# Designed miniproteins, single chains, continued (2), part 17

Each design is a single chain, and the fold is of that chain. pLDDT is the mean over its residues in the fold that is shown.

## One batch from the design tools (miniprotein)

Design m4567
Fold by ESMFold2-Fast:
Structure m4567 (fold): chain A 93 residues (1-93)
Amino acid sequence: SLSEEIAELAKELGLTDEQVNEILAEIIDILYKHYPGEPLDPEKINEAIGRLLILLLKKESQSTILEEAKKLGLKISKEEISKLQKLINEYIK
């Protein structure tokens, strides 16, 4: 499952549950800024958020993350991806 893959990657990187939750909260905040007032399918958005987090934790390139986000129907900018990558790197150090 996505949850199992996220948990394994977080453990390998030495991330705490609180740090993973902070990263997830930042992703959610970014996505809802792009969809103000629109009802989102919670199951689809949660899967998309999980897949995006996995790409971030695997340290995929910004171009790869942007292409995958587009395939998932997510609106996210290069600057927002850079912000998420910086947050994760601060926790890993």
Scores: mean pLDDT 80

Design m4568
Fold by ESMFold2-Fast:
Structure m4568 (fold): chain A 119 residues (1-119)
Amino acid sequence: MTPQQQKQAEFVAELNRIASQLNPEAAEQLRLAVDNLIGAVGAVEEGRIDLAVELLLQAAESLARMAELAEPTSPETAAFLAEVREALRSREAFIRWAGERLGLSEEQIQRLLEALAKS
């Protein structure tokens, strides 16, 4: 596995563990976010940067709904909710957080941020 593929696999595994600990409504929003995050990586790899930004913003909306719907949780899920809320402070912050957690390069993250600024 490349370091990028390893980071992506580890992050997806973490998100699936967290989903299993959430109430069903919050878990559903997290699973929708995971699908969009995976789709965004695929779009970046294909050079479809505008599509990748759109998918990341859809993931952000699902994660925001997850954070609102989440009931009292384990320390792991509480820490994740705090991390997500911090990432959601701006669209730029979210794209950087998601890109770093998914193992995207700084160059790929910069292309996403430039596309966001033109949207």
Scores: mean pLDDT 86

Design m4569
Fold by ESMFold2-Fast:
Structure m4569 (fold): chain A 87 residues (1-87)
Amino acid sequence: AAALKELIKKLGGASDDVVTALRLLGELLNGDLSPEERAEKLREIARALGVPVATVEARSPAELLLELLRERKHEVGAAALERGLAA
């Protein structure tokens, strides 16, 4: 979808917003979050990236991470993505 492609391009920028979004995605993938906590993290990701909440909510965190990894393989090396996830 065009909206997801826009989200991935923003994540590829390696800005502070991208680092924040990657950290929040990591939190969503880690441990048991309540549905309310998960929804709040998704809203925070959408806000950090400047995209509609519906764009992020329509995907699981794992799907968002996989799409980000797929797009980054075409633009930058895995090491750059790993550095973003660590920050």
Scores: mean pLDDT 59

Design m4570
Fold by ESMFold2-Fast:
Structure m4570 (fold): chain A 61 residues (1-61)
Amino acid sequence: EPSAVELMLAKVDELLPHLTPEEAARVRQLIAEVKAGNWDALEELSREYARALTRLSQAAA
């Protein structure tokens, strides 16, 4: 069964093609930190994901 971390990484990976270059660079760095076992980076990754979703929903007007 996939962990919550694995599910978050999968969702973020699906979102990557829709991000700005700056958002994508930050998200990729946070993904690398989470994969290295830095669980504190998971909280920051979750915040960046939520921010990107909010921006994308507003841009789709």
Scores: mean pLDDT 77

Design m4571
Fold by ESMFold2-Fast:
Structure m4571 (fold): chain A 100 residues (1-100)
Amino acid sequence: MDEEIKQLWKEAVEALEKGDFDKAKEYFDKIVELLDKRKDYVSAAVVKYLGKYMIEGKKKGKSMLDILNDAIDIADGVGDVGTRDILLELKDEEKKKLAS
């Protein structure tokens, strides 16, 4: 998965951390549109599901680390290695923020 999709994922997670769920949804929708344009329909479906899951998890008071761990397991479970690897990178960044 490329730098543009990685950047949109980072922006979506930052919006979730700020409680800006409308902005997070817009970033997830942009990722889905880019994946659809590339005919990566499996990853597009995964991101559509994960976007909803992560927003609802954050609204219910789940920690971002718990949400990212769940999202990694879901992406890995369906064989979406590209999305899984981006989520692992985001998890490492979240750990760095918590250790600061």
Scores: mean pLDDT 85

Design m4572
Fold by ESMFold2-Fast:
Structure m4572 (fold): chain A 87 residues (1-87)
Amino acid sequence: SEARELADEALERVLAELSRIAEEVREMMKQGVPKEEIIEKLEKRVEELKREFREWAERHDRPDVGELVEAALEHFREELIEEIEKA
């Protein structure tokens, strides 16, 4: 189904972006960047992705995909903030 393929592509893109963000965050942690600065950059990137995929979901009338992406982004944000704060 074309609709299923679109959802799969959106989810794969989200996962790819999350992997890149995690790598950037971990590299900043390794370089000794202040935790507050890392968290601020993470929050900004996650907010931008939430906005982008919310608009995508509205445009394609796929609130199910929008809800899944938003939940995944929120879980990712919480986990990565905990990783930063425990480092």
Scores: mean pLDDT 83

Design m4573
Fold by ESMFold2-Fast:
Structure m4573 (fold): chain A 74 residues (1-74)
Amino acid sequence: MSLPPEREIELAMALIIHGVSEVARRNSEDEKERELFDKIHETSLKAAEYLKQGDIEKGREEIKKALELIKQLQ
């Protein structure tokens, strides 16, 4: 099912987080940071999958979880 234009922005956000987390994981020397990046990578992919399926509420919740994991890196 095609997403409305505003939902495409949310999908793009999830995919950007997913791509950036993979690059960050490969460049991290800290085991704990790598584990956090792996979780961010999986959570953002889950968000993208929900958004593609039209489960906007679940997609947004998974994006929120990815952002909370990013805060743990601080």
Scores: mean pLDDT 77

Design m4574
Fold by ESMFold2-Fast:
Structure m4574 (fold): chain A 80 residues (1-80)
Amino acid sequence: SLVEEAKELVEKLAEAIKAGDEKAAEEYAKKLTEVMLKLSPEDLKEVLDYGLELAETLPEEDRKKFIEYLEKVYEEVEKK
């Protein structure tokens, strides 16, 4: 499902950030935006809630960067 694909991309984004791979992080953020643009409001909330829960498991520096990427993705989705 698109929700499962979005959640997988959220996980890949977090792993890229933990690895310090900015290029991979940007690529996963872009793919996540493309998938999220296709989701219903209910599914968007589910993916966002999942991302915020995942953020709580990250070290402080990685969590900050991850949240910044999620905010950027959400802003692009909201513009539609």
Scores: mean pLDDT 84

Design m4575
Fold by ESMFold2-Fast:
Structure m4575 (fold): chain A 83 residues (1-83)
Amino acid sequence: KEEEEIRRLAKNLTKEDIIKALTEGDTKLGLAIHKAIAEDGNKEVVEFIAEYRKAPLDFAYYKELAEAILKEVRELREEKEKL
């Protein structure tokens, strides 16, 4: 069921969802971004992240970056949970 939710999110990722994952450490959105880039090869998501980060569009680099993003999102979540 969680895998289904992540798959649904990956196909319907909005710009706001991507920004939320990268700024708030939403791990489900981070997993959806990882899936969209690394597994599904979604160019629209890659293009938006490249534009958002003001970085060159390199799909091979962004496949590895998808794993790094997921790690960063998880780290942000852990940081946010520390009071």
Scores: mean pLDDT 71

Design m4576
Fold by ESMFold2-Fast:
Structure m4576 (fold): chain A 74 residues (1-74)
Amino acid sequence: SELEEQLAEAAKRVGEELKKLKPLTDEYSDAFERGADGATLAALQAQLSREGERLGRLSAEQQRLEVELARLAA
Protein backbone atom coordinates (compact mmCIF):
# COMPACT_ATOMS: atom_id res chain seq x y z
CA SER A 1 0.00 0.00 0.00
CA GLU A 2 1.01 3.66 -0.42
CA LEU A 3 1.07 4.20 3.36
CA GLU A 4 3.34 1.16 3.91
CA GLU A 5 5.69 2.47 1.20
CA GLN A 6 5.66 5.97 2.74
CA LEU A 7 6.38 4.52 6.21
CA ALA A 8 9.30 2.44 4.87
CA GLU A 9 10.72 5.56 3.18
CA ALA A 10 10.24 7.67 6.35
CA ALA A 11 11.94 5.00 8.51
CA LYS A 12 14.86 4.91 6.03
CA ARG A 13 15.25 8.72 6.22
CA VAL A 14 15.20 8.64 10.04
CA GLY A 15 17.89 5.91 10.00
CA GLU A 16 20.07 7.94 7.61
CA GLU A 17 19.74 11.07 9.80
CA LEU A 18 20.65 9.08 12.95
CA LYS A 19 23.80 7.81 11.17
CA LYS A 20 24.76 11.45 10.47
CA LEU A 21 24.06 12.62 14.04
CA LYS A 22 26.32 10.15 15.88
CA PRO A 23 29.63 11.26 14.24
CA LEU A 24 28.63 14.92 14.74
CA THR A 25 27.80 14.32 18.44
CA ASP A 26 31.13 12.50 18.87
CA GLU A 27 32.95 15.41 17.15
CA TYR A 28 31.32 17.92 19.53
CA SER A 29 32.23 15.81 22.60
CA ASP A 30 35.86 15.46 21.40
CA ALA A 31 36.12 19.21 20.67
CA PHE A 32 34.68 20.05 24.12
CA GLU A 33 37.05 17.64 25.92
CA ARG A 34 40.13 19.01 24.10
CA GLY A 35 39.18 22.60 25.04
CA ALA A 36 38.26 23.90 21.58
CA ASP A 37 37.41 27.63 21.37
CA GLY A 38 33.86 28.98 21.80
CA ALA A 39 33.48 29.71 18.08
CA THR A 40 34.28 26.08 17.14
CA LEU A 41 31.90 24.72 19.79
CA ALA A 42 29.15 27.18 18.73
CA ALA A 43 29.52 26.10 15.07
CA LEU A 44 29.23 22.41 16.04
CA GLN A 45 26.23 23.17 18.31
CA ALA A 46 24.55 25.00 15.40
CA GLN A 47 25.08 21.94 13.15
CA LEU A 48 23.73 19.60 15.87
CA SER A 49 20.69 21.87 16.33
CA ARG A 50 19.91 21.88 12.57
CA GLU A 51 20.34 18.08 12.25
CA GLY A 52 18.31 17.56 15.46
CA GLU A 53 15.45 19.66 14.04
CA ARG A 54 15.58 17.64 10.80
CA LEU A 55 15.51 14.36 12.75
CA GLY A 56 12.56 15.68 14.80
CA ARG A 57 10.56 16.44 11.65
CA LEU A 58 11.39 13.06 10.06
CA SER A 59 10.55 11.16 13.30
CA ALA A 60 7.22 13.03 13.61
CA GLU A 61 6.31 12.04 10.03
CA GLN A 62 7.26 8.39 10.68
CA GLN A 63 5.11 8.38 13.86
CA ARG A 64 2.17 9.99 12.01
CA LEU A 65 2.34 7.29 9.30
CA GLU A 66 2.61 4.50 11.93
CA VAL A 67 -0.51 5.82 13.70
CA GLU A 68 -2.39 6.07 10.36
CA LEU A 69 -1.42 2.48 9.40
CA ALA A 70 -2.42 1.15 12.85
CA ARG A 71 -5.79 2.91 12.56
CA LEU A 72 -6.43 1.33 9.13
CA ALA A 73 -5.39 -2.15 10.42
CA ALA A 74 -7.83 -1.93 13.36
Scores: mean pLDDT 86

Design m4577
Fold by ESMFold2-Fast:
Structure m4577 (fold): chain A 90 residues (1-90)
Amino acid sequence: MEAFRREATAGVAVLALAVLLSLAKKGKPVGEEDVRLAERAARLALESGDKEAVRVAAEMIREIAETAPASEEVKKRLEELARRLEEEYR
């Protein structure tokens, strides 16, 4: 049960970020709701205890911050979120 929940939680987190990254690469603007989605996905990755999911989430969030049309405040928040995940992966 717990192993399945961990896998499902990690999968949902990575999938949510993959969708957001895909939209960012297509030039879709990233705003406050997208930052909240990324924050929720980051929490799910951390709660899963899956170090690979945390690493992948951090990489995706960083790429979203670099790629997406967004305000400097939104980009800074995403970069900070990625940095926190990178610290947990180490």
Scores: mean pLDDT 81

Design m4578
Fold by ESMFold2-Fast:
Structure m4578 (fold): chain A 69 residues (1-69)
Amino acid sequence: MDEEAEKLIEEAKARLEAAKSVEEALQAGSESIRRANEIPDEEARERVIREVEEATKKQVVRLGTQEHR
């Protein structure tokens, strides 16, 4: 269970790092959250969602700063 959660977090972070626009980052984050909702354990699901949300915010800020938005 934890192994699946960690894998989803790693895949989400990799997708977010590959995102070249705020829209791509938001899409990657949204898809990762959808995947996390399939985790049957509430604690693991909540942890994955939290980590994905933080990674998405970080990438959005990074891309937004580079675009002077």
Scores: mean pLDDT 78

Design m4579
Fold by ESMFold2-Fast:
Structure m4579 (fold): chain A 109 residues (1-109)
Amino acid sequence: NEEDEKILKELEEGLNSEDPEVRAEAARRIGELSKTKPYLVLPLLPLLEKLLSDPDPEVRAAAVEALGEIALSSIPSLRDWAIKALKKALSDPDPRVRELAREALEKAK
């Protein structure tokens, strides 16, 4: 519907923002969206995974938190993708990002 298309466009624009705070907020919003409209999250997963390589550790942390929420999804394909991406974050240069990924994977058991 028109509202879902608007949500997707806003999230795609947010993830591609020059402002790291906007990118981090878009990532967090995707995590929340996975609880209510998980079917909208699937096309955003590649963009969310790209944020795990963001130059800003706060953006990478937000992406890990969002992937942690998605890893709790009732949809197996979303869980599998999120778990795989979270495992990648275990090797992040920032110890806080690594700890967030570790915590998220533990909760996804």
Scores: mean pLDDT 87

Design m4580
Fold by ESMFold2-Fast:
Structure m4580 (fold): chain A 85 residues (1-85)
Amino acid sequence: ETYTIIPEGDEFLLYDADGKLVGVFKSGEEVVDFLKSKGLTDDDVVTVTITFPDGSTVTIELKVSELPRALYIAKLKGTTLTLTF
């Protein structure tokens, strides 16, 4: 599955692969709770593509438990995260 997460003010907007808004979350922990509802666990590895404001991208692998920190950093830096698992 693929989800795109866009930080917007104090919220995280979650879109599916078709560009449909599927959730609005107040914290990275709430995003993780949503992913766990899809069958993921804290130890599962997801591919994360980070898109910077200049359009450059970096792809990394993170455990689900590491996502709240990554989402907080994305909010501070104005980056978009695309998760694939």
Scores: mean pLDDT 86

Design m4581
Fold by ESMFold2-Fast:
Structure m4581 (fold): chain A 60 residues (1-60)
Amino acid sequence: ASRAEQLVAERELPLLERLLAGMRAGDAATAAQASRFYGVSPEEAERLLERRLARARALL
C-alpha cells in the first residue's frame, strides 16, 4: 500500500476501533451515528466497520 493509504489507515484505526467497541457494547447513540454515517442499518454499519478495520490493520 502507498504511504498515503498507510497514514489514512493510522488516523482511521483508533476511530474505527472506538466506533465498533461502542456498537458492540450496546451504545445506541454510537450505533445510530454509524448507521447515519454509512447510510445503512446499524447491523450493516457494524459489518462495514469490521471490514474497514481489518483492511486498515492489513495496511499497517
Scores: mean pLDDT 77

Design m4582
Fold by ESMFold2-Fast:
Structure m4582 (fold): chain A 60 residues (1-60)
Amino acid sequence: SKEEGLKWIVEQLLRVGDFTDEIIKARKAGDEDKVKELIERMKKWNEEWTARSKAFEAEE
């Protein structure tokens, strides 16, 4: 439904915010390895999001 779609979008935006906060904290700590790890995790999340959206479109 439209309500479920909006809720899902809000949840994704909040998740992006959480990742951004973690990256900022890692940068302030000088933990370059952690920054790279978090970026890679965000990329995987984005790939999963894209794959899931494509699967929903393929679902008859």
Scores: mean pLDDT 73

Design m4583
Fold by ESMFold2-Fast:
Order: structure tokens, then C-alpha cells, then sequence
Structure m4583 (fold): chain A 93 residues (1-93)
């Protein structure tokens, strides 16, 4: 599965997919906390830890989101759109 994604997208795009996924998880966790979904937010952080994301990295990303939520989400949307375009191009080839 990992090797299949790397073969389809390339190593660079695969690494970008993982990074975008981490940022998307942080944005979801932050919005969940704001909406009062504290249990779901806690589980999201625990899942990131299980995936090998350090507590330090999680706290840094949370701090970046808190400093500029709109900019964080705008960057995330742009990066997600670029990955979607790459995935569609790879499937069309």
C-alpha cells in the first residue's frame, strides 16, 4: 500500500500527503475543541502519537493553528488541492 502510493504519486508527493494529513488532523482537532467535541479531539491527538508524530510536533502545529487559523486552513486547502490534482493526473496516465 505505501509502496503502491509511492509508485503512483512519487516519493515527494507521498511525503507531502503525509504532511498535509498531519496538518488536516491538527485543524480538525482544534475545530473539535472549539465545538466542544473534547473526547474526539483527544482521540485525534492519540492517533497522531500512534502514527509516530511527536508531542513536540503536535504542540508546534497546534501553536501555528492558534496563531493564524485562517492562514493555516488556507495553506492546507491549497496543498490538498495540489495533491488531489497530482493524484488525478497519476490515475489518468
Amino acid sequence: EEEELIALLGEEAYREMLEVGRRAAIATIAKGREAGALEEAKKGEEELLKLGVSKEEIEELKARYAADPAGFEAELRERQAALQARYEEALAA
Scores: mean pLDDT 77

Design m4584
Fold by ESMFold2-Fast:
Structure m4584 (fold): chain A 95 residues (1-95)
Amino acid sequence: SKEDLIEKVRKVTEIQRRIFLRKLESDSPLVDPDLVEETRELLLEQLDRWEKQMLKLIEEGRYDYVLEMMRSLVNRAKHDPDVPQEDVEELEKIL
């Protein structure tokens, strides 16, 4: 349903935010603090824009496209060795 798809987008976005922030925190001791903050802001802004775009596509009835975009995101996480197994499993369960 539309409500189920919206909930899935929200959950996928939250896990992706967690992955981004965790990676940034692990790298922060080796990087300039100002660059870390700028990177955080850019990543969070990109993720917010992606979520808003997915929600707009759901409103337009483009459920097939939203599902393909979410599957693509999950597939990228599955092939990223830096993404924890628990996060990958959680993403797969949402789809």
Scores: mean pLDDT 83

Design m4585
Fold by ESMFold2-Fast:
Structure m4585 (fold): chain A 94 residues (1-94)
Amino acid sequence: MEAEIRSQKNYYLGSVRSRARADTEAVAAAILAAGAGAIVAETPEGVFALIIADTKETAIRAIEAAARALGLELVSVEVLRDEGDNSVVRARAE
């Protein structure tokens, strides 16, 4: 691989659901604390996070940490821009 300088900015879409009011600031903060970048939006379907991480594993760990911290249900993680992996990860990542 050439020009590895930006290899750490793969993009993933995470979806979490809450029965209570979604706290987008807390979700973004929890994802950042887990070592990934995040842009978080609240919708009627729940909270959607654009996760910026070097790997899908990092993205999954970050959104799992956010869901755990806030009592949210992790629904899915999708790869949006990833040089090595175009698959979708479901909430079953145990």
Scores: mean pLDDT 65

Design m4586
Fold by ESMFold2-Fast:
Structure m4586 (fold): chain A 90 residues (1-90)
Amino acid sequence: SAAREGGERGGERALEGGLKGDVSKAVGGALRAIGSALDAVLRGGGSWEDVRRAGEGARRALIGGLNKDEKLAEEGRRRAEEGARAAGEG
């Protein structure tokens, strides 16, 4: 649940920061999502593929937001949450 929450909140911040052109907030959100998945794997959770999934999602949320591509940003947010959730649940 902690990993999922971090992925969800991180993905949301990456999307919101991107849409507002706040690169610092967007990057901070992306790092939170990736860090949550990484922390879960290091604690014996899922796989490195889950970290990669969270990272790809966070990148899409950030880039989609910056480009005002709402569909891409939302797809990225969902993928970041799912990757972090999978990392936390094994």
Scores: mean pLDDT 83

Design m4587
Fold by ESMFold2-Fast:
Structure m4587 (fold): chain A 89 residues (1-89)
Amino acid sequence: TDTIVTSAQSIRDNRDNLSSQAAADALSTLLANSTTPEALLAVIDAARDVAPLLDEEGKQKVKEALTPLLSHPDPEVRRKAQEALEALD
């Protein structure tokens, strides 16, 4: 939804003011609640952008949320999820 896309952009825009835990919690929640390819792609891009901010616990949490997307029907979502998982390693 537009709300999820806006929330993903807000995470990117405010990354300097977010703790690793807050960023990981927000990203994992948005990934779990995203139902459209557009929303999923926006959250995946946010996860990649904030990856350097995340500690090991935050990275693990986001990786767990991204892993189911490797089986998503949309090939672009699968590709972007794989790229994001690689960025979090």
Scores: mean pLDDT 82

Design m4588
Fold by ESMFold2-Fast:
Structure m4588 (fold): chain A 71 residues (1-71)
Amino acid sequence: MKAIHEKVKEAILEAMEAQLANDQARLEKIQEESAELGKIIEEVGLLPELEEELKKKLKEAREELAAKKKA
């Protein structure tokens, strides 16, 4: 369970990094892999606590992106 959620977090962070780098090929590959992860998550289900943790990680990533733009 936890390993699957960590892979989801990594995929989200990689997608955000690819968007910053404007790497379209990498984004397409991440989207394809994310579809498979999405099916697994749907089958096992996400606990509310894990959804909140993922939201927190996305917020942290956005804050890092904002900090880099200011620098």
Scores: mean pLDDT 60

Design m4589
Fold by ESMFold2-Fast:
Structure m4589 (fold): chain A 92 residues (1-92)
Amino acid sequence: MLERARELGRRLLEAVRAGDWEAAERAEEELMRLLREALSDPAQRAEALELLAELVEELARVLYELGRISEEELEEGLKLAERYRELARELA
């Protein structure tokens, strides 16, 4: 289970909503390191892809609501999240 990665994902979203970009950057760096490690492990890969999909979708929605990305960028993020979910389902 990727409990630490889920915690970092929550912290990342909170930092972005608060406009604390330094905290967001630190959380993202550690989160992406953990996700890369999990994606390299066949036993964790499907769960890591599901978590990555959830994070990409939530982050895209939050950034759009804050006016930081365009509607087109939001749609691209949502499509990327769906691709990660499809890969996770295929590997499960």
Scores: mean pLDDT 84

Design m4590
Fold by ESMFold2-Fast:
Structure m4590 (fold): chain A 98 residues (1-98)
Amino acid sequence: AEELIREAEELIERAEKRVEEGDFEGAVRDAERALRLLEEAYKQSKDLVRIARLAQRIAVVAGEAAYKSKDPEISKRALEVAERAARLALEALEEAEK
């Protein structure tokens, strides 16, 4: 679980830098991979608050890629990632309250 969370965090940092550089396709790809790792970590980890925080960061970076991208297919894919990441963040926070 910790290894999955660390890998996801590194991918999120890379996606954030790619958005700043205008590489929206690369950013969406990194965000999608980070999200898959966090979804797997969510099944195994008790560090739900950290998973929620990282999922929220994925939602933000994917949302920015969607807004700034001039390619409607990349924007649509980025919005789908942002929605899925926001849902994971909410679910992880709700589970952490139990």
Scores: mean pLDDT 87

Design m4591
Fold by ESMFold2-Fast:
Parts: C-alpha cells; sequence; structure tokens
Structure m4591 (fold): chain A 80 residues (1-80)
C-alpha cells in the first residue's frame, strides 16, 4: 500500500534523525543527511504517483521532514 510505504519511510527518516543527533563526525553527518534526502525524494515520488493518499499522511510526512531538516541544519552548524 502507498500509505504503508510512506509510513515506513517516515520511520526510517526518524531513525536517521536520531543517528544525526548522536553523530559527532561531520562527514558521517553528511552521509546520513544524503540518505535522508533520498528517502524524502522517494516519498515525494510515491505521493505524486498516488493522488489518493490521505491528507493526514501527507501532513505527517511534511512535519517529520521539517523536523528532520531543522535537526540536520542545527547539527551541521554545530560541527562546522
Amino acid sequence: SPVEEIEKIIAEIEELVEQIEKETDLEEVKKLIAKMDELVRKAGEIIEKNPDIPKEVIERFKEVVARASEVAAKKLKELE
């Protein structure tokens, strides 16, 4: 199900966010961010191809992406 695929991607992004928060090596943080960006791209493609995905699922995805982006930006600033 497209909804189940998005929920799985949300969980994977949340796991990457926890890894980013604990990481102290700048190059490893950049690799984790790259993995996160690929998951965001994949979810975006699923949403585009599946117009019947409930708005609530899309809103949860957007909220998780916003939080992940904030955590990533803060970590990069702290390590640079």
Scores: mean pLDDT 87

Design m4592
Fold by ESMFold2-Fast:
Structure m4592 (fold): chain A 58 residues (1-58)
Amino acid sequence: MAARGRELIRERGAASHRPGSTAGPGAALLPHETAEELMRRYGLTPEEAAAVLAHLAA
């Protein structure tokens, strides 16, 4: 797992919020996000989104 993936989750995940999704407070935790959704919500590039997903998958 790259330190970059951890940094992106920590910085952008904390700054952005997902709990307000229509799915409810306990739904759709980070491990289930898609690369496209990460790019859309957090402004990540495809490479950055892939690094985040790789970190979550490990």
Scores: mean pLDDT 58

Design m4593
Fold by ESMFold2-Fast:
Structure m4593 (fold): chain A 79 residues (1-79)
Amino acid sequence: MAIGLVTTPGVREQAEEIADGLRSLGVDVILEVVPSYEEGLEKGYELLRSGKASVVTVLSEDGRVVRLIRGSDGVIQVI
């Protein structure tokens, strides 16, 4: 499954660099741009619940960075 990378517009270029780096290592990356950190969390949860991504990183222009993971039991954790 892919890694999700969700970002606000102010840090999009940084997120694109991260995505390109991961893709060069053979990792599938879903990159999504959203207007706010809160919408980033919502999008991250959607990607995990739909099974499109196994791990999501949310990056915000506010300097917030969070990682979301889905366990095999379906529990989503924020780290």
Scores: mean pLDDT 80

Design m4594
Fold by ESMFold2-Fast:
Structure m4594 (fold): chain A 78 residues (1-78)
Amino acid sequence: SPEERERLKILMEKGVVEVYASTQILVASKTDPEKAKKLRELRDETMERLDRLEEDPNATVEQVEEVRKEFLEKVREI
């Protein structure tokens, strides 16, 4: 159904953020512990936001995409 497809897109986006964040944390943890800490905090905050969107029946894929975009921008600032 269309609703099932939207939920699947949210889950896929959540997976992309998790994999990307974990990779960045792993790389940073070898040379910059402070950067790694900030990346873990950002990951945790982002995942909490995505969890809330996943549980919200009024949440849209566009909102999830905006959370991912903001996450990527913040990663570049760290």
Scores: mean pLDDT 82

Design m4595
Fold by ESMFold2-Fast:
Structure m4595 (fold): chain A 118 residues (1-118)
Amino acid sequence: ALDLSGLPPAAAEQVRALAARTGLDSVELTGQATSPEGITAALLRASAAGATFHLILVFNEKAEFLGGVVLGEEGGGQEENWGVLDVPGGRVTAERVDERTVRVTTERGISLELTLPP
């Protein structure tokens, strides 16, 4: 099951293609932020092979991947469990700002903040 209705259509298609390629059983959009430059960061809850985890995917204004980060398994929330996704187009960094806020930064220094679900 894919709930991506909150994403721009082109970004939703990229997430669907990634899910099919990586064997994700479900993907749900749980948070989103967009910069003035049109950079979109999507916070997703995903499942694969019985594990549930949170990930952030970052897109440019053309809905091309800029990078992604896995935030570990559900309930983990520890930065030590965070992994950078190897996606075409580049890398992003993620840091915990507070208990509910994660900041993602592109290679060009554009930063977006996402609110973690409670």
Scores: mean pLDDT 71

Design m4596
Fold by ESMFold2-Fast:
Structure m4596 (fold): chain A 120 residues (1-120)
Amino acid sequence: SELEELAERLKAQVDNAVLIVKEIVKYMSKVDPETAEELKKLLEKMEELKKQMEKETDPAKLLELAKEIIKLLEEVVKLVEEAAKKASGEVKEQLEAMAEKLREIIEEIKKLVKELEEAL
């Protein structure tokens, strides 16, 4: 069904976002360990919500979980952008690229959330 297909795509994009955040945490641990600890706390919350999403079959509940994950992802972007402001050269460029990639995935998740709400 259209709802089932949209829900599957939403779960896949959330999985992609969590994988990107894991890579950001790994990189940040090397260049800004203090920011990395804050990112790890956000990642832990996102992984808990993701586990709930994997088990959830109600599209309305999936939407609420996805909206909470979006809020956490937006906080990750803010922390990465603040770390980039303190950095210079290649580190700054890599952090800015990571933030931009994460913003793109957030926009994809927001689009799927809107499409799923319209189909509900």
Scores: mean pLDDT 90

Design m4597
Fold by ESMFold2-Fast:
Structure m4597 (fold): chain A 86 residues (1-86)
Amino acid sequence: NNLAVSLNNLGLVYQSLGNHEKALDYHQQAFEIRKKLFEKDPAKYADLYAVSLNNLGLVYQSLGNHEEASKYYDEAGILELKRALK
C-alpha cells in the first residue's frame, strides 16, 4: 500500500545518503507489510513483495552482507518468473 511505498522510498533516500542503518529499518518495515499481504494473496501482491525483496537485498549488500543479499535477490527473481510464466 501507500505506506509501504513511502517507507521504501525513504529507505532508498537514506541509503543514497550513506545511512545504511536507517535505510535497513525503513526497508524492513516495508518488507514486513508486503510479506503479510503476499502471504494472504500471493497473486495480487507478488510484484510489491518482489520490490521489497530487491530493496532489502540492496541494503544488505551495502552493509557487506552479500550472502543475505543474494537470498533476497533470488527469491525476488523466482517471484518475477512465476508471474511472467503464468
Scores: mean pLDDT 82

Design m4598
Fold by ESMFold2-Fast:
Structure m4598 (fold): chain A 74 residues (1-74)
Amino acid sequence: MLTKEEIEEAVEEAKKIRDKGVEEGEKESDAARYTATVLRGIGDATQKLLDASKKASEEQREYLRKLAKEKGVG
């Protein structure tokens, strides 16, 4: 079972992955590369949250969803 700290860490990591993808995308001069980089970051962030939720209890999954929404990741 995940701890509260592990859930918070997973959400923060997902947010950092998404934000990094957007920042890296903004450095691309090509619109298609920009879009691909941002979508890859979103996908990686979503996968991080899904992996955490698989190890979480029902109550912990609710907490994970709440934090993800508060951080703008969910």
Scores: mean pLDDT 73

Design m4599
Fold by ESMFold2-Fast:
Formats: C-alpha cells, sequence, structure tokens
Structure m4599 (fold): chain A 77 residues (1-77)
C-alpha cells in the first residue's frame, strides 16, 4: 500500500528529523520510503510503500500529526 505525503513550514532541523523518522518508520514496518528534503529543510516530500493498507493509513495519520506538532502543514494520502 502506498502513502504520498508533503509537509511544509518546517525549519531545516525539523525537516531533516522528519525525513529520517519517515525512513526509519517505513523500514521498521517492512516497507520502503523515498524522502526528499527541499527548501533547505522547510519542505519534506515522502513516498512510502508499506505491506498493508492499515499500515499505510497509520503512516499517513502519523505524518500529519507529527507535522502539526512541529507547527507545519501536511498533506498525506
Amino acid sequence: AKVVARVTGLSARQGEGLAAGIEAAAESAGGTAKVKVLDGGGTVEAEMELPTEEQAEGAAEGIKERAESLGGTAEAK
């Protein structure tokens, strides 16, 4: 199952941390992630392939929640 997410409004440190967290979470779930850090860390784009639809849904919600906690905005599907 596939998740595509874009997070904006981050600091460079926050963007790098979020990108690393997304990669680690996907790997831990038995999936893969392609993550791009843009705008000096202010924007993170992620594409994840996860083994189940439930894991994909949870990942999308987790990314949104984390982005919001950092003061950013997120789109995840």
Scores: mean pLDDT 82

Design m4600
Fold by ESMFold2-Fast:
Structure m4600 (fold): chain A 77 residues (1-77)
Amino acid sequence: SIVIDLSPLEAALPAEVRDEVLALVERAIKSALTGRFDAADRAAAEALALLREHGAEEAVKQAETIYDQAVALGKQL
């Protein structure tokens, strides 16, 4: 199993969208790690849009960092 630390994102998430954002981020990570970069980008964009709607600027930064790590790792596989 590949371990990507979601803890900084989880700490910054608004309660109202926590489960939905985590599901989208997990989908984006899984898609990137399986070479499905277009699907990963769509899931990441959806998560970031939801976070921006809630003014969660720190969560946006954490999600972008995590997604960049997942894409970099996926390109090595």
Scores: mean pLDDT 85

